# Designed miniproteins, single chains, continued (2): the designs that were tried, part 23

Each design is a single chain, and the fold is of that chain. pLDDT is the mean over its residues in the fold that is shown.

## One batch from the design tools (miniprotein)

Design m4777
Fold by ESMFold2-Fast:
Structure m4777 (fold): chain A 95 residues (1-95)
Amino acid sequence: TPERERLDRLQREAAEAFGEVKDQLTEEQKRELEERIARVREQIARMTPEELREQMRRYAERLEETLKRGLSVENAVEALVLAFAVSEALNRLDA
């Protein structure tokens, strides 16, 4: 679907942008990222398919807006958490 193609493009753009900033993350930011990813994984595991579709759209919208503003070290953790959330949601919906 056009929606799936958009999500795939957003994930690709996020991965490419992350490659440019990942070496600039502090130990504190890396720890925050790991903790936030773990929390998002737990939250997604508790969602129904309908809730998951709604939340996935919200994650994708926030990610797209973040990428439009440009990825920086300051917003990298948020962007990476959102990219992970979209990926995790898609994997569960495709199961």
Scores: mean pLDDT 79

Design m4778
Fold by ESMFold2-Fast:
Formats: C-alpha cells, sequence, structure tokens
Structure m4778 (fold): chain A 72 residues (1-72)
C-alpha cells in the first residue's frame, strides 16, 4: 500500500541521516588527528589534555565537509 511505502521511505531517510552524521563524525575525527600530527602534536595526548585548538577543530570540520562533498 501507499502508506507502507511512505513508512519505508521515512525509515530509509532516517537511516541515511544517521549514517551521514556518523560518516561526518568519523571524517572529522580523522581530520583532527591528521592536522594535530602535521603540527607535531600527539592526538592521544591532545585529547587527554582536552586542549584541541579551536582553529584545528574548525579546519577539521571544513576538511571533513570537502572530503564528503568529493566522495558522495
Amino acid sequence: SAAARAAEEARRAALEKEIDEGVYEVARAVAITVLLRERGLDPVEAARNGAIPEEIRKEAEELAKKWLEKNK
């Protein structure tokens, strides 16, 4: 029925959104790790100290967005 198809489409859209958000979070975390290493910082130590610079966080967000734009 049309109602059953609409329910399946809504469920699929919800799953795709969760997957997209999860992929973005992984891409962002990887970008932070890469940027920290490029600056001679240990990513584990930086996370432990809670001192990831705001500039690195913002740069990582932009890198993750660019990577996803190219690979979607």
Scores: mean pLDDT 78

Design m4779
Fold by ESMFold2-Fast:
Structure m4779 (fold): chain A 76 residues (1-76)
Amino acid sequence: GLAEFFRLAAEIVRAVRAGDYAAARALVDQLVAKGLITEAAGREILAVIDRAEAGELSREEAVRQIETLLRRGFTG
């Protein structure tokens, strides 16, 4: 539900800020598996995480893009 979505979204943001990209990916997969975001949004968020890990995006840029994609992808 909505509370679970916000909890997992906050955990993704914390993981990305910490540089824990493996944890961030696992949390995105969890949101998709629970049907809380669309599969398309999940793929886009994973692509942003990949770019952050590669150093193509700052962690703060990645967080901004991820927050936008999470809001647009939310299925509630």
Scores: mean pLDDT 91

Design m4780
Fold by ESMFold2-Fast:
Structure m4780 (fold): chain A 64 residues (1-64)
Amino acid sequence: MVEVRTVTVSSGAELRAAIQEALELGKKMAPGDKLVLRITLPDGTVITVTVYSDGTVETTVDEA
């Protein structure tokens, strides 16, 4: 299963909270599941964090 979550953050604290929550959810996922978190920053920067059930994390930064 692939879970996609999108959030908009306005501070570094919100950014850290969103990433930490995604990592915690990733640890609770079934084998083969994947969580994709797309975070939009106030300057329009998009950070995509992909968390796999095995604990692998990929981060991509896209300017839109």
Scores: mean pLDDT 76

Design m4781
Fold by ESMFold2-Fast:
Structure m4781 (fold): chain A 107 residues (1-107)
Amino acid sequence: KVLIVDDSPALQQSLTEALESLGYEVEVSEELPEDVSKYDIIILDLDSEETLERAKKLREEGHKVLVLAPPSVLEKFDLGDMVYLSLNAGDSVEEIAEKLKKALEKL
């Protein structure tokens, strides 16, 4: 079961369709829930240093975490060893699924 934490309905929809095409069960949330133990993978949209620190903390606690980081954000933040996915405007669901598959294999 995959959790997507993002407040954009369009991004939630495209990620959900891509993940479901890969055989995952998906839940979406605008905010990180207090208990994430029921999720196998957590996907976080990287919009701030606070989100990055939360992602790193979850990974240190043993959670599988994937960070969504557009190219503009990758230039601003040092992600270290964090597994990330960079999506481009106009990526198809099939292209998103291929990128997700490769990123998830690194977790």
Scores: mean pLDDT 78

Design m4782
Fold by ESMFold2-Fast:
Structure m4782 (fold): chain A 72 residues (1-72)
Amino acid sequence: SAKAVADSIKSLLEEKNYEAAAKAIVTVGKLAGIEEKAKEYAEKILKAVEEGNFKEAEKIALEAIKEIEKAL
C-alpha cells in the first residue's frame, strides 16, 4: 500500500540513511509513473545532506512521499 511504502522511507530517514531513502523514492516514483520528478526530489535531498541541512532533506523527502502517494 502507499502508506506502507511511505512508512518504509520514513524509517530510512529515522536511521539517517538519506542515500537509501533517496534511492527508495526514485524506485517507488518509477512505479508510480513520476520517475523524473522523483529523481529531482532525490537530487535535492542529497544536495541538502551534502550542505549539512538534514531538516531540509527530511522536509523534501516527506514532500516526495506525498507526491508519490498522489500518483499511486
Scores: mean pLDDT 84

Design m4783
Fold by ESMFold2-Fast:
Structure m4783 (fold): chain A 58 residues (1-58)
Amino acid sequence: LEALAAVNLGNLAFSAGDYAGAVRAYQQAIRAFQELNDAAGVRTAAGNLAEALRRLEE
């Protein structure tokens, strides 16, 4: 998945209550942004990942 597409898929999964799917999509986005050396993208995706993980732990 392209970095932006992975973020969008994560956001859709999160909105649907599929936090496990959101976690997987955000992890893919982080890897893609790391390959692009996009620190801002990594930080944004990591923040979204942390929120999805928090919802899973509840």
Scores: mean pLDDT 83

Design m4784
Fold by ESMFold2-Fast:
Structure m4784 (fold): chain A 72 residues (1-72)
Amino acid sequence: SSLEARERAEEIAREVIEEMGLPKDVAERALPNAVLSAKHSLMAGGSEEEAREAARKSIENVLTALEAIKKM
């Protein structure tokens, strides 16, 4: 269900953020999109590993955007 996918996506996104060792401010910025990416993957019938990769890619995109802002 959508509720179950959301709850599991939140767990996965938080685990990935913790594994990546991100600072709190960066983690707070990355979390919402990581949850959405993981949820989308799970709802599309993806595996837990696919959901983790979706969350990781979302977090990497946020890190790239933050680095670009830092160079301005």
Scores: mean pLDDT 84

Design m4785
Fold by ESMFold2-Fast:
Structure m4785 (fold): chain A 67 residues (1-67)
Amino acid sequence: GTTAPAPRPMSLEKILETAERLAAQGDPLGREAVELARKAMEKSGFEGPEYYSRAIVLVLEAERRRA
């Protein structure tokens, strides 16, 4: 079955999924994170990780505001 795992970095797919959910709830950080996650998927190589890191930061910031 699906494991409940230890804390780990979210994949690009999970970042985009979380960002889209936040954006659907009206969170501006979610909207921005969606754009960055999509750019990370579009850019491969060295540019992708830059956008990915930015998307993670915005998602985590939105989650912290809600905690």
Scores: mean pLDDT 71

Design m4786
Fold by ESMFold2-Fast:
Structure m4786 (fold): chain A 79 residues (1-79)
Amino acid sequence: MEERRRKEEEARELIERAREEAERIIEEAGKKGLELFKEYSKISPSLAAGAGLRAVGDGVDEALELIRKAREEAEKLLK
């Protein structure tokens, strides 16, 4: 009798996968933000900051949504 144990393992794998994906999204967003900042900084510092922050913000939002969905799926497994 280990249905709960299996569900816990599955839930952990789901969360772990989401964390790895979220880390990738955040890292990629950071790189894009920096590139945009460098490119636009020669034109306008405010435009560069806005573009960079937007790119990072979008990546963070995507990462948080991914984790939130994984947590909801994990909770459904565990109930």
Scores: mean pLDDT 78

Design m4787
Fold by ESMFold2-Fast:
Structure m4787 (fold): chain A 60 residues (1-60)
Amino acid sequence: LSEIAEKAGISPEQASRVIKDMKERGLTIRNASGEEIQELAKKHGVSSSSVLTLMELAGL
């Protein structure tokens, strides 16, 4: 998790919360819309690129 968070440019705590939220919503890189990615980014105080990086590296 810490390595994934570092590559996404966020803290492990932020990464953990974002990944949990994505899993609870059933969001993956294949089905997530740009709007959903942007909403997750705003909700957790991270960039959309960080959300995308987490999706790729977490295997979502």
Scores: mean pLDDT 79

Design m4788
Fold by ESMFold2-Fast:
Structure m4788 (fold): chain A 90 residues (1-90)
Amino acid sequence: SIEEEVEKIIEELSKYLDEEEVEKIRQIAKKILESKDPEEAKKLALELKDLLVEASEKASSYPKSVKEKVIELLHKLDELIGKKLEEIEK
């Protein structure tokens, strides 16, 4: 499920990102996954997008292999959230 894939990506991100950053991402992602209101879900997705951008910018200072892995995981998370938003709008 999308929910299981999101949690797996967040768990993988926890190896590279600070615990506080991971928890903020997890909390917002969980709210989006549990949302039945398209407007609320879109607002939460924008907040999540800002956090993912911040994490990506921070990752630019990491060693190349770590940076590429973190950016890949952040992109995968963004794609899964986008799929969930499409489901909520139906």
Scores: mean pLDDT 83

Design m4789
Fold by ESMFold2-Fast:
Structure m4789 (fold): chain A 88 residues (1-88)
Amino acid sequence: SVLEELLKYMLENAEEIAEYYIKIYEKFGEEGLRLFLRAEFENLFKYFSEEDREKLLNAILEEIEKRNPEVAKLIKEVFEELKKEEEK
């Protein structure tokens, strides 16, 4: 399926996605990254299963934690906040 191909592509490009999130943080700070991530993760919750979202998030977080652990923590916080909102 197109979604399976997209997931594979994103997993193969996890390093580039991680670098992009860090660039957003560097340019716009915590507030800007939080706003960007909420929009990004809303699409993940809409199109991907819980298993696929966790797999993708873990791949991206692994690359971010190597570069900026504070950004990794922030990403985890935003994902958990959005996950709680979607349980309603």
Scores: mean pLDDT 84

Design m4790
Fold by ESMFold2-Fast:
Structure m4790 (fold): chain A 75 residues (1-75)
Amino acid sequence: SSAELRRLEYQLMTEMLNAIEYGAQGNESKAQEHLDKALALLTERARNILKLSDNQVASLQEALRKTVEAMIERR
């Protein structure tokens, strides 16, 4: 449903922002916890809602990791 999709997108954004914030603070353990949660939500959306292939899911996971790392470094 549209409500479920919005909840997943909100949760994904929240976990990404938390990963970036903790990473910028030097709390690598908490940054990794939130990044893992963001990756799980991304994977759920990509596989179950968007019906993407394993290769497409892997590419999105890598893009998310690189984006979070880049945003931490730019602060």
Scores: mean pLDDT 85

Design m4791
Fold by ESMFold2-Fast:
Structure m4791 (fold): chain A 61 residues (1-61)
Amino acid sequence: SVEEELTEIMEETGKRLKKAKSAEEQKEILEEAIKRIEEVAPGTPLGRLYVALLRHEMKKI
């Protein structure tokens, strides 16, 4: 399902962020995750929520 795909993207993104060595790498990982969510579920409430959360994380960098 779309919800499962979004959950997998978020889990993969979290694992990649933990291994990231620089702020630049963290930003690239977050930008890739946002792009993937927008490709999979652009108009869904869950997709919008996850994109908002990822954009908030980018602002901390």
Scores: mean pLDDT 85

Design m4792
Fold by ESMFold2-Fast:
Structure m4792 (fold): chain A 68 residues (1-68)
Amino acid sequence: GPLGEQGLAYAEAGEWDKAAELFREAAIQEVKDGNVETAERAGTRAVLLGHPDVAEAVSKAIKEALKA
């Protein structure tokens, strides 16, 4: 989705604070749309890119969205 694509673009530019915010927003939106696997992939990509703190923030956002 557009939020995830924007997050990836910021990550590629080295702007990880902006990327983390957009990945969290993308994950929440994907959970609301019923696409939990797509949301979880954002966290996996953050780990693969060397940013486990971003992945942890995404995982927390997914857990909070699933409680709603």
Scores: mean pLDDT 75

Design m4793
Fold by ESMFold2-Fast:
Structure m4793 (fold): chain A 85 residues (1-85)
Amino acid sequence: MQAWWDSLDPAEQRELAEEAQRRARERLAEVEAAGLSRAEREALLARLTEELLALEARPELTREELIEAAAKGLLASALAAELAA
């Protein structure tokens, strides 16, 4: 993943990061709107963590899988921060 990311030009890196951030924000807003319980948020965080570990174990990812991995990572971080508060 990192070697591929480093091969992108700065504009392409920015576009992928912006798309990942947008997807993460939309998903977080959906979680908040759904009014998920603490237990449901913990289950979602656990699932996201497992999915991210599976993606990190892969030597190659598609462009879409990289955007999804970044979006899931951002969402997982936001949920972890909320659960820690």
Scores: mean pLDDT 78

Design m4794
Fold by ESMFold2-Fast:
Structure m4794 (fold): chain A 61 residues (1-61)
Amino acid sequence: HMKIEILEYPEGLTEEERQRLLEEIKASMSDEALKAFEGKTILIRNEDGSLIEVKVKVKEE
């Protein structure tokens, strides 16, 4: 199975917010699309309307 992880988050995010952002990314992009973003920075909108820059890492076990 492919395991998708957020590699880098902005400072100050809780683990709950990190998990929520990961779910939003997975809901917005297929696994194939997300793999294409491996090592890249993406911009996503948090529930507060703020924009968050995250780096994505895709792992296979």
Scores: mean pLDDT 66

Design m4795
Fold by ESMFold2-Fast:
Structure m4795 (fold): chain A 87 residues (1-87)
Amino acid sequence: SELLKEVQKKINELADKFREALKEGPEGVRKAVDEFAKWMKELGLENYAERLKKRADEAIEKGDFEKVRDILVQGALFARIEVELKS
């Protein structure tokens, strides 16, 4: 599964960006979430991406960055499973 390898590579890149975004504060985290959601839309997961972005934005407004991380982890797992099932 070539596509599954590309998904894992992108997840690793997005995880690194999220770690850097945490150092920039809430605005950096919002940008990282937007990039993550955009990637999920590119995979055809638009409805999931929009719900993920709403949940993550709400967590950012509350200063709950651990919840943002958990939301992105769940999104990454969902993307991986969806790609694997289509392979």
Scores: mean pLDDT 86

Design m4796
Fold by ESMFold2-Fast:
Structure m4796 (fold): chain A 68 residues (1-68)
Amino acid sequence: SVSDYERALLAVYVAHLEGRHDLAEAVIARIEDPALRARLEALYRAMQGQSEAARAALLTAESRAIRA
């Protein structure tokens, strides 16, 4: 069976893809193990940094394609 941590990680990833930062933070806050919570927080911060850069690049590319 899937562990609670693995379910939380998947939920945070889906919330991040949907731009639901409130939901991602709520899922992280419900992790009772402080070590696992800190680990998931670190992964989420990394996802945010990478996704913001990727989103900026995609928006720039798509603005040219859609209006051309």
Scores: mean pLDDT 73

Design m4797
Fold by ESMFold2-Fast:
Structure m4797 (fold): chain A 91 residues (1-91)
Amino acid sequence: SRTEKAAQAGFKGAEEARRAAKENGGRLTPEQAAESAYKGALEAGLSEDGARAAYEAARKYAESLGKEELSEDQAMLVAGLGAYEGGLRGT
């Protein structure tokens, strides 16, 4: 179902953000967190449009935090939520 795919995308987005943050000393930029949402959405089997929507949603969440750097937990939350929204809005 679309909801199950959205949940899988959210999980994969958060997982990718965690991995990327660990490789970057526990921090990610808003753009890197959005890239993690995009990658997670694609890994979950979303279309390119769904993955782009995931990126845009994650970027908006990250920008709302007003920070230049996100902690691992913040990056995971942003990427997970963005990828989940991409899954719901994707074709």
Scores: mean pLDDT 85

Design m4798
Fold by ESMFold2-Fast:
Order: structure tokens, then C-alpha cells, then sequence
Structure m4798 (fold): chain A 117 residues (1-117)
């Protein structure tokens, strides 16, 4: 169902066991908005998921070079990453992290991710 919807939009979709159908639909909408052709969703639809993804879209909506969108969970935090394609590789370009009602971006997001390992 959702995989067929993604294919019709030209999107390669990867869904992990923790993803809800609502989260996948929300992520596909975001991917279409930012021009991402690859989407990975590994989280349920939560306020943190929506907050992180909405912030990532805000940061990337005017960027023509977004190739991929990845939304994952790390120790209670939701991590939304936008990647660009460079010489056939996917390279991170922007990140937004939602944790405990707060949104972190760029350097603060990376520091938080590093602290959760």
C-alpha cells in the first residue's frame, strides 16, 4: 500500500518494524515537499516525530539538492536527517532532533546524538 504510493511518486521507501503507517504517510508528504527520492522511516507517529520532521522541512524546503530523508530513533530522541547525493554517495546535509519537547539542529543536534551513544 504505502510502498506502491511511494513508487508512484518516484520515491524508494524503506520502513523498519517500529514505523507506523501514519508516520510513513507524513514522511512521504515531507519527502515530496523537499524533493527527496529516498525515504527511511523507523519511528511511530509521535509529537516528537512531527516536530523533528517539520523543522527539517523548514530548513531544507528551499534546497534543490536534497536526495534522501531518514527518520530514526536514538535512546528516546527522534532524529530526522536530510542527505544530498555527492559522487554517487548520500552525504548528510541537515539534521533536526526532537527530545523532551525541545528541537535541536546542526551542531547542537550532532552534540546531542553523540551524547546518546
Amino acid sequence: ELKEEAEKAGITLVVTADASPEAVRYALRAAKEIGAKYVVVGVPDTPEFRAALDKLVELTKDDPDIAALVVSRLNGAVVATALREEDGYLVPKKVAVALDGKIYTDGEAQALIDSLY
Scores: mean pLDDT 83

Design m4799
Fold by ESMFold2-Fast:
Structure m4799 (fold): chain A 72 residues (1-72)
Amino acid sequence: QFPSHAELVGRILAKELVEEYGVSEEEANKVAELIAKLPDEEAGAAAREVVKLVEETGSIEPAIEYLEKLAA
């Protein structure tokens, strides 16, 4: 079956986080799961904010906290 837009965004972001930012596969998969819980219209904006937070802080933790608040 075809993935949702949010699932696809999450998968692409997880790959980028591992390959470009050195994020662990475990943490990247957690990000993908949180993105996949969002409405399709929010997934792209949330993914951009995750990248921005990682680039600004050098850490995945603030990005995970951001996504957990959105997914609640």
Scores: mean pLDDT 84

Design m4800
Fold by ESMFold2-Fast:
Formats: sequence, C-alpha cells, structure tokens
Structure m4800 (fold): chain A 65 residues (1-65)
Amino acid sequence: SKEDDEVLKKAEEIGERVAKGDEDLDKLAELGIEVLKKLGKEISKEEMINIIKAAQEGKSAEIEI
C-alpha cells in the first residue's frame, strides 16, 4: 500500500543517515519511533537512541534478523 511504501522509504532514509554518521540522534530516534509505530511496535526514545548508536559503531545492533 501507499502507507507501506512511505514506511519503507523513511526506514531507508533513517538507515542511510545512520550509516553516514548523522549526529542528530534525537531526530533520528523520533523518525525511527514513527516508523515502528506504523509497524505496530512501540519503543522508547532512549532505546531507539541506543540502537542507532550501536549501528553507527559498526556493530550490527541486536537486530538479530
């Protein structure tokens, strides 16, 4: 659906910004939380910031897929 396409695009944008070492962790966390809410998941801002930091450190954060 159009909504699913928008979620995917936002997820890609967040991932690209994280990979580039974007230091705006607050904004990245807010965008990540909005994407997760669209997927029916709720996470705290603090938890999202920790995930982003782990990803930026070149460690596959505990997104064990």
Scores: mean pLDDT 71

Design m4801
Fold by ESMFold2-Fast:
Structure m4801 (fold): chain A 80 residues (1-80)
Amino acid sequence: SLDLLRESLSHAPEVLREIAVLLYSDPSVSTEQMMNALGALTGLLARGEYDPEVLAERLRELGFSEETVEKVVEVWERHA
């Protein structure tokens, strides 16, 4: 449920909540891939890493398609 996902991330930064909703809405993305991505992005934010190229490369390493990577990068750049 999108509502349960939003509730679980209610105290997360807005960028992570928007990315979580985007990934949850993508039928090509598994729950495992989504959780791995959210963990990786939380780590980037915690160390103050905002470079969209670093984010894009991390998502590629996690097996995301270029289409999904581009959508996530667009959300990330709106919050940088």
Scores: mean pLDDT 81

Design m4802
Fold by ESMFold2-Fast:
Structure m4802 (fold): chain A 92 residues (1-92)
Amino acid sequence: EEEKLKERKEEFEKGFETNRESGVKLAEEIGDKKTAELLKKMKDEESALEALKEVIKSMKEGGDPTLLSALAIEVVGALTNIRLAKELEEKL
């Protein structure tokens, strides 16, 4: 039913928001103010990819691998949730 597709879309949108909030907290814990600000502004696939590029840059420059890996997981989760929500919207 159409209502089930709407419910799943809302679940992915909530997942995106959860990943974004967790990512901000992790970026602030790392002291990466630039990535934290990008995550606070994250609203679409393009902005999620921009945030991911900054995380990859931080990983290349060295840092806490545990916190950076956790941050990368949250940003990838947000990107996945945005993409899945968009696919469901196209089916509505």
Scores: mean pLDDT 83

Design m4803
Fold by ESMFold2-Fast:
Structure m4803 (fold): chain A 98 residues (1-98)
Amino acid sequence: GKLIEEAIKILEEGIETAEELLKTDDILKQIGLALRVIGLAIEAEELAKKIPDKEVQQKILQAVDYLLEAVRHALRGDFESAREHIERAREILEELKK
């Protein structure tokens, strides 16, 4: 439905922004990109709460959690753990597209 399509689009932008965060070594740019990922994650979470399908809702919330953990690891300089969490979010996104 429309809400699921909107959540998928927001999560896709969140993943792309998180990948850009990992390519940036300027701390101010990292902070800006991290805040953008957090904002997108919050938007996806709010959309998920409106989705009646609880399985789809839980998948979106799980992808949100992986994106937030990716930001947390990246800001601590743990780019390997951040990359792993981004990949887990991407896997959920691909399941949502089926």
Scores: mean pLDDT 89

Design m4804
Fold by ESMFold2-Fast:
Structure m4804 (fold): chain A 82 residues (1-82)
Amino acid sequence: GPLTDDEKSDIDDALSKLESALKNGDTTAAFEAGKTIGEISKKATDEQQQSIKDKITEIAKKNGNEEAALAAAEGFIKGLKS
């Protein structure tokens, strides 16, 4: 079903943690943030999942750390499959 306002807030918090992890090259924190986003997004509509993917892409584009960005993507996929 659609995400609640609380779940959207949790995603925004995780996206903030992801941005910090990417800026610092923290692959562990990036993976954990991605996984949290993925787990919450599992419940989301396809439209909401696309919006979340777009936000992750924009954060990754802005912050430029390829290793941490890959870790975040792997975390996100693992979260979606949990």
Scores: mean pLDDT 83

Design m4805
Fold by ESMFold2-Fast:
Structure m4805 (fold): chain A 72 residues (1-72)
Amino acid sequence: SLPPPSREEVERFLEEQREEAKKLGLFEELTDEDLEALSKTYGVPLEEVEKIKAKHPYLVDTAIELHRKLFE
């Protein structure tokens, strides 16, 4: 079980890491491997995945938009 104090410390650490990654632009950089995986998984052309990434740089946001396209 995760005790509340440890959870708070972990959350602060993860938040700090996320802030540092954002400052370094890492959250805006999906790898080519990620883009190809999303293209293959959702059956969407790679160029469409790249367009979604430009608006939604996080992997999870890009995946949500691709999932939405599957039902259109």
Scores: mean pLDDT 61

Design m4806
Fold by ESMFold2-Fast:
Structure m4806 (fold): chain A 68 residues (1-68)
Amino acid sequence: SEEEEFERFLENVKAVLDRLLASGKYTREELRRVIDVIARYVAERFGPEKAQEVRDEAERHLDEKLAA
């Protein structure tokens, strides 16, 4: 289903962000630009609600990882 496809995609986004964070090579602003590109793609493929969900989840994930 589209919902299952989206959930799988979101998990992959979090995994990519984890790898980028673990590398120590990217600033928060650079990671936010990555999220913006992903969210634009999601808006075109899954719609604006899913794009907002990706932004919210990715930002939450970054905040949690950077606070630890």
Scores: mean pLDDT 85

Design m4807
Fold by ESMFold2-Fast:
Structure m4807 (fold): chain A 79 residues (1-79)
Amino acid sequence: SDALSSMDSDLTSNKNTASSLGNNEAVSLYDESRRLGRQALDAFRAGDSARYDELTTQFSGLINKANELINNAKNRNNS
């Protein structure tokens, strides 16, 4: 599916950045985000709108947390 393929590409790129910075917590958060994203797509296909909304909210929260960890790691390395 296009949505899953796009998600995997973005998460792989972000995970590689996290790994290159040695930020294992961000790596784990991107892996968990991939899992939640796949579950959200399954809920969407099943017509479970409530579960889809819950999972996409959790997915977005983990992505935001991982992105903050990466920004903090870049600031520590460059500042």
Scores: mean pLDDT 81

Design m4808
Fold by ESMFold2-Fast:
Structure m4808 (fold): chain A 90 residues (1-90)
Amino acid sequence: MEKKIEELRKKGQELLKKAEELYEEYLKTGDKKLLVEAMELALEAGKLGLEILELLTKAGKVSQEKLDEAKEIFEKESKELKKKIEEIKK
């Protein structure tokens, strides 16, 4: 379990770093495709974060209440971000 959590954390950090690099490039070029890619990578990193919390909850390190709260926050934020991606693609 601990090894899987560490692998997920590394993947999430790599996705966020790539998202930041794409967003910085978007700020220089104005290329909306880079902005979309950055947002999609941020969503994927968020999904990995929830998977880590689920594993930590199973290990008794995180309460079910905190996991449920994080899932609700992610659902709300991911819906808003997906809507923003769709508007940019228009």
Scores: mean pLDDT 84

Design m4809
Fold by ESMFold2-Fast:
Structure m4809 (fold): chain A 55 residues (1-55)
Amino acid sequence: SLEDRLRALEAEVTRLGQQYLDAVRAGAPQEQIDAIVDRLMATRDELHAVRDELA
């Protein structure tokens, strides 16, 4: 369902946000940080689309 997809995307955004903070704190390579940011942005876009569909 769209509600299940929404919950999954919200969890993914939370996980990616934590992964980003951990990577920055650990001094991870910039390419690794960029990959996390790209994934986070794409996941947020999907989250907004699902929220709009449910509205």
Scores: mean pLDDT 87

Design m4810
Fold by ESMFold2-Fast:
Structure m4810 (fold): chain A 68 residues (1-68)
Amino acid sequence: MLSKEQIKERGNRLIDEIEELARQKNDEDMLAYARDLRDAFDLLIEQGRLDAAIGLVDRLEDLLKTLK
């Protein structure tokens, strides 16, 4: 099982990559969406909802694959 810190690090890294890719593509809608995902992820971590946070990380990985 991933620790809270490992989940947080992985999620933040994926969101940072999505934001950078959105900036490179001048996709302001995707950039706004990535910021909303960061807020949702941070809330899950703060509430200790680690299973939901892991699910969001999996969705972020799928999203990043689609954008590449």
Scores: mean pLDDT 82

Design m4811
Fold by ESMFold2-Fast:
Structure m4811 (fold): chain A 85 residues (1-85)
Amino acid sequence: MLKEKAIDLAVEAVRLLGRHLGLSEEDIATMEQVLRKTLTTLFENGDYQGAIEIARGLKRAAESAGDAEAARLAGEAARLIEQVQ
């Protein structure tokens, strides 16, 4: 399903960005869990705009950090969410 693919891409983006920024594996795992739960809840509530804003925010954070791969994955997540609307 497009929603699940978008969540998986966003979670992979935050994992890469967290490692790029030198966060601990425990902090990265917590961020992954929080992001997955947040995006799932937004989709369950029909809040596609909120989900797009989170994915775009993650892309901007990755771009600012110089993590091109995390930025690309977050951008793909945002694009998939836009297709579900």
Scores: mean pLDDT 87

Design m4812
Fold by ESMFold2-Fast:
Structure m4812 (fold): chain A 75 residues (1-75)
Amino acid sequence: SERERIEKATEEMIEEMRKSLPSQSPEMQELLEKAIKKLEELLKKIREGASLEEVFEMMKEIYEFIKRELEKILS
């Protein structure tokens, strides 16, 4: 199902971010740690049966957060 695909993709994204942490700069590590925490919260909501509408809104908020923080680091 769509929900199962989103759940799996979220799990895989968290795993990839955790794997990349040790090789990153301190500023990037802080960003990734915050992003991982937000993705873990999203994963919890998916597992608790949150609506797809709520899931997509949370995904959008996480994307905008990452975008803003990356712009600060890369400035």
Scores: mean pLDDT 86

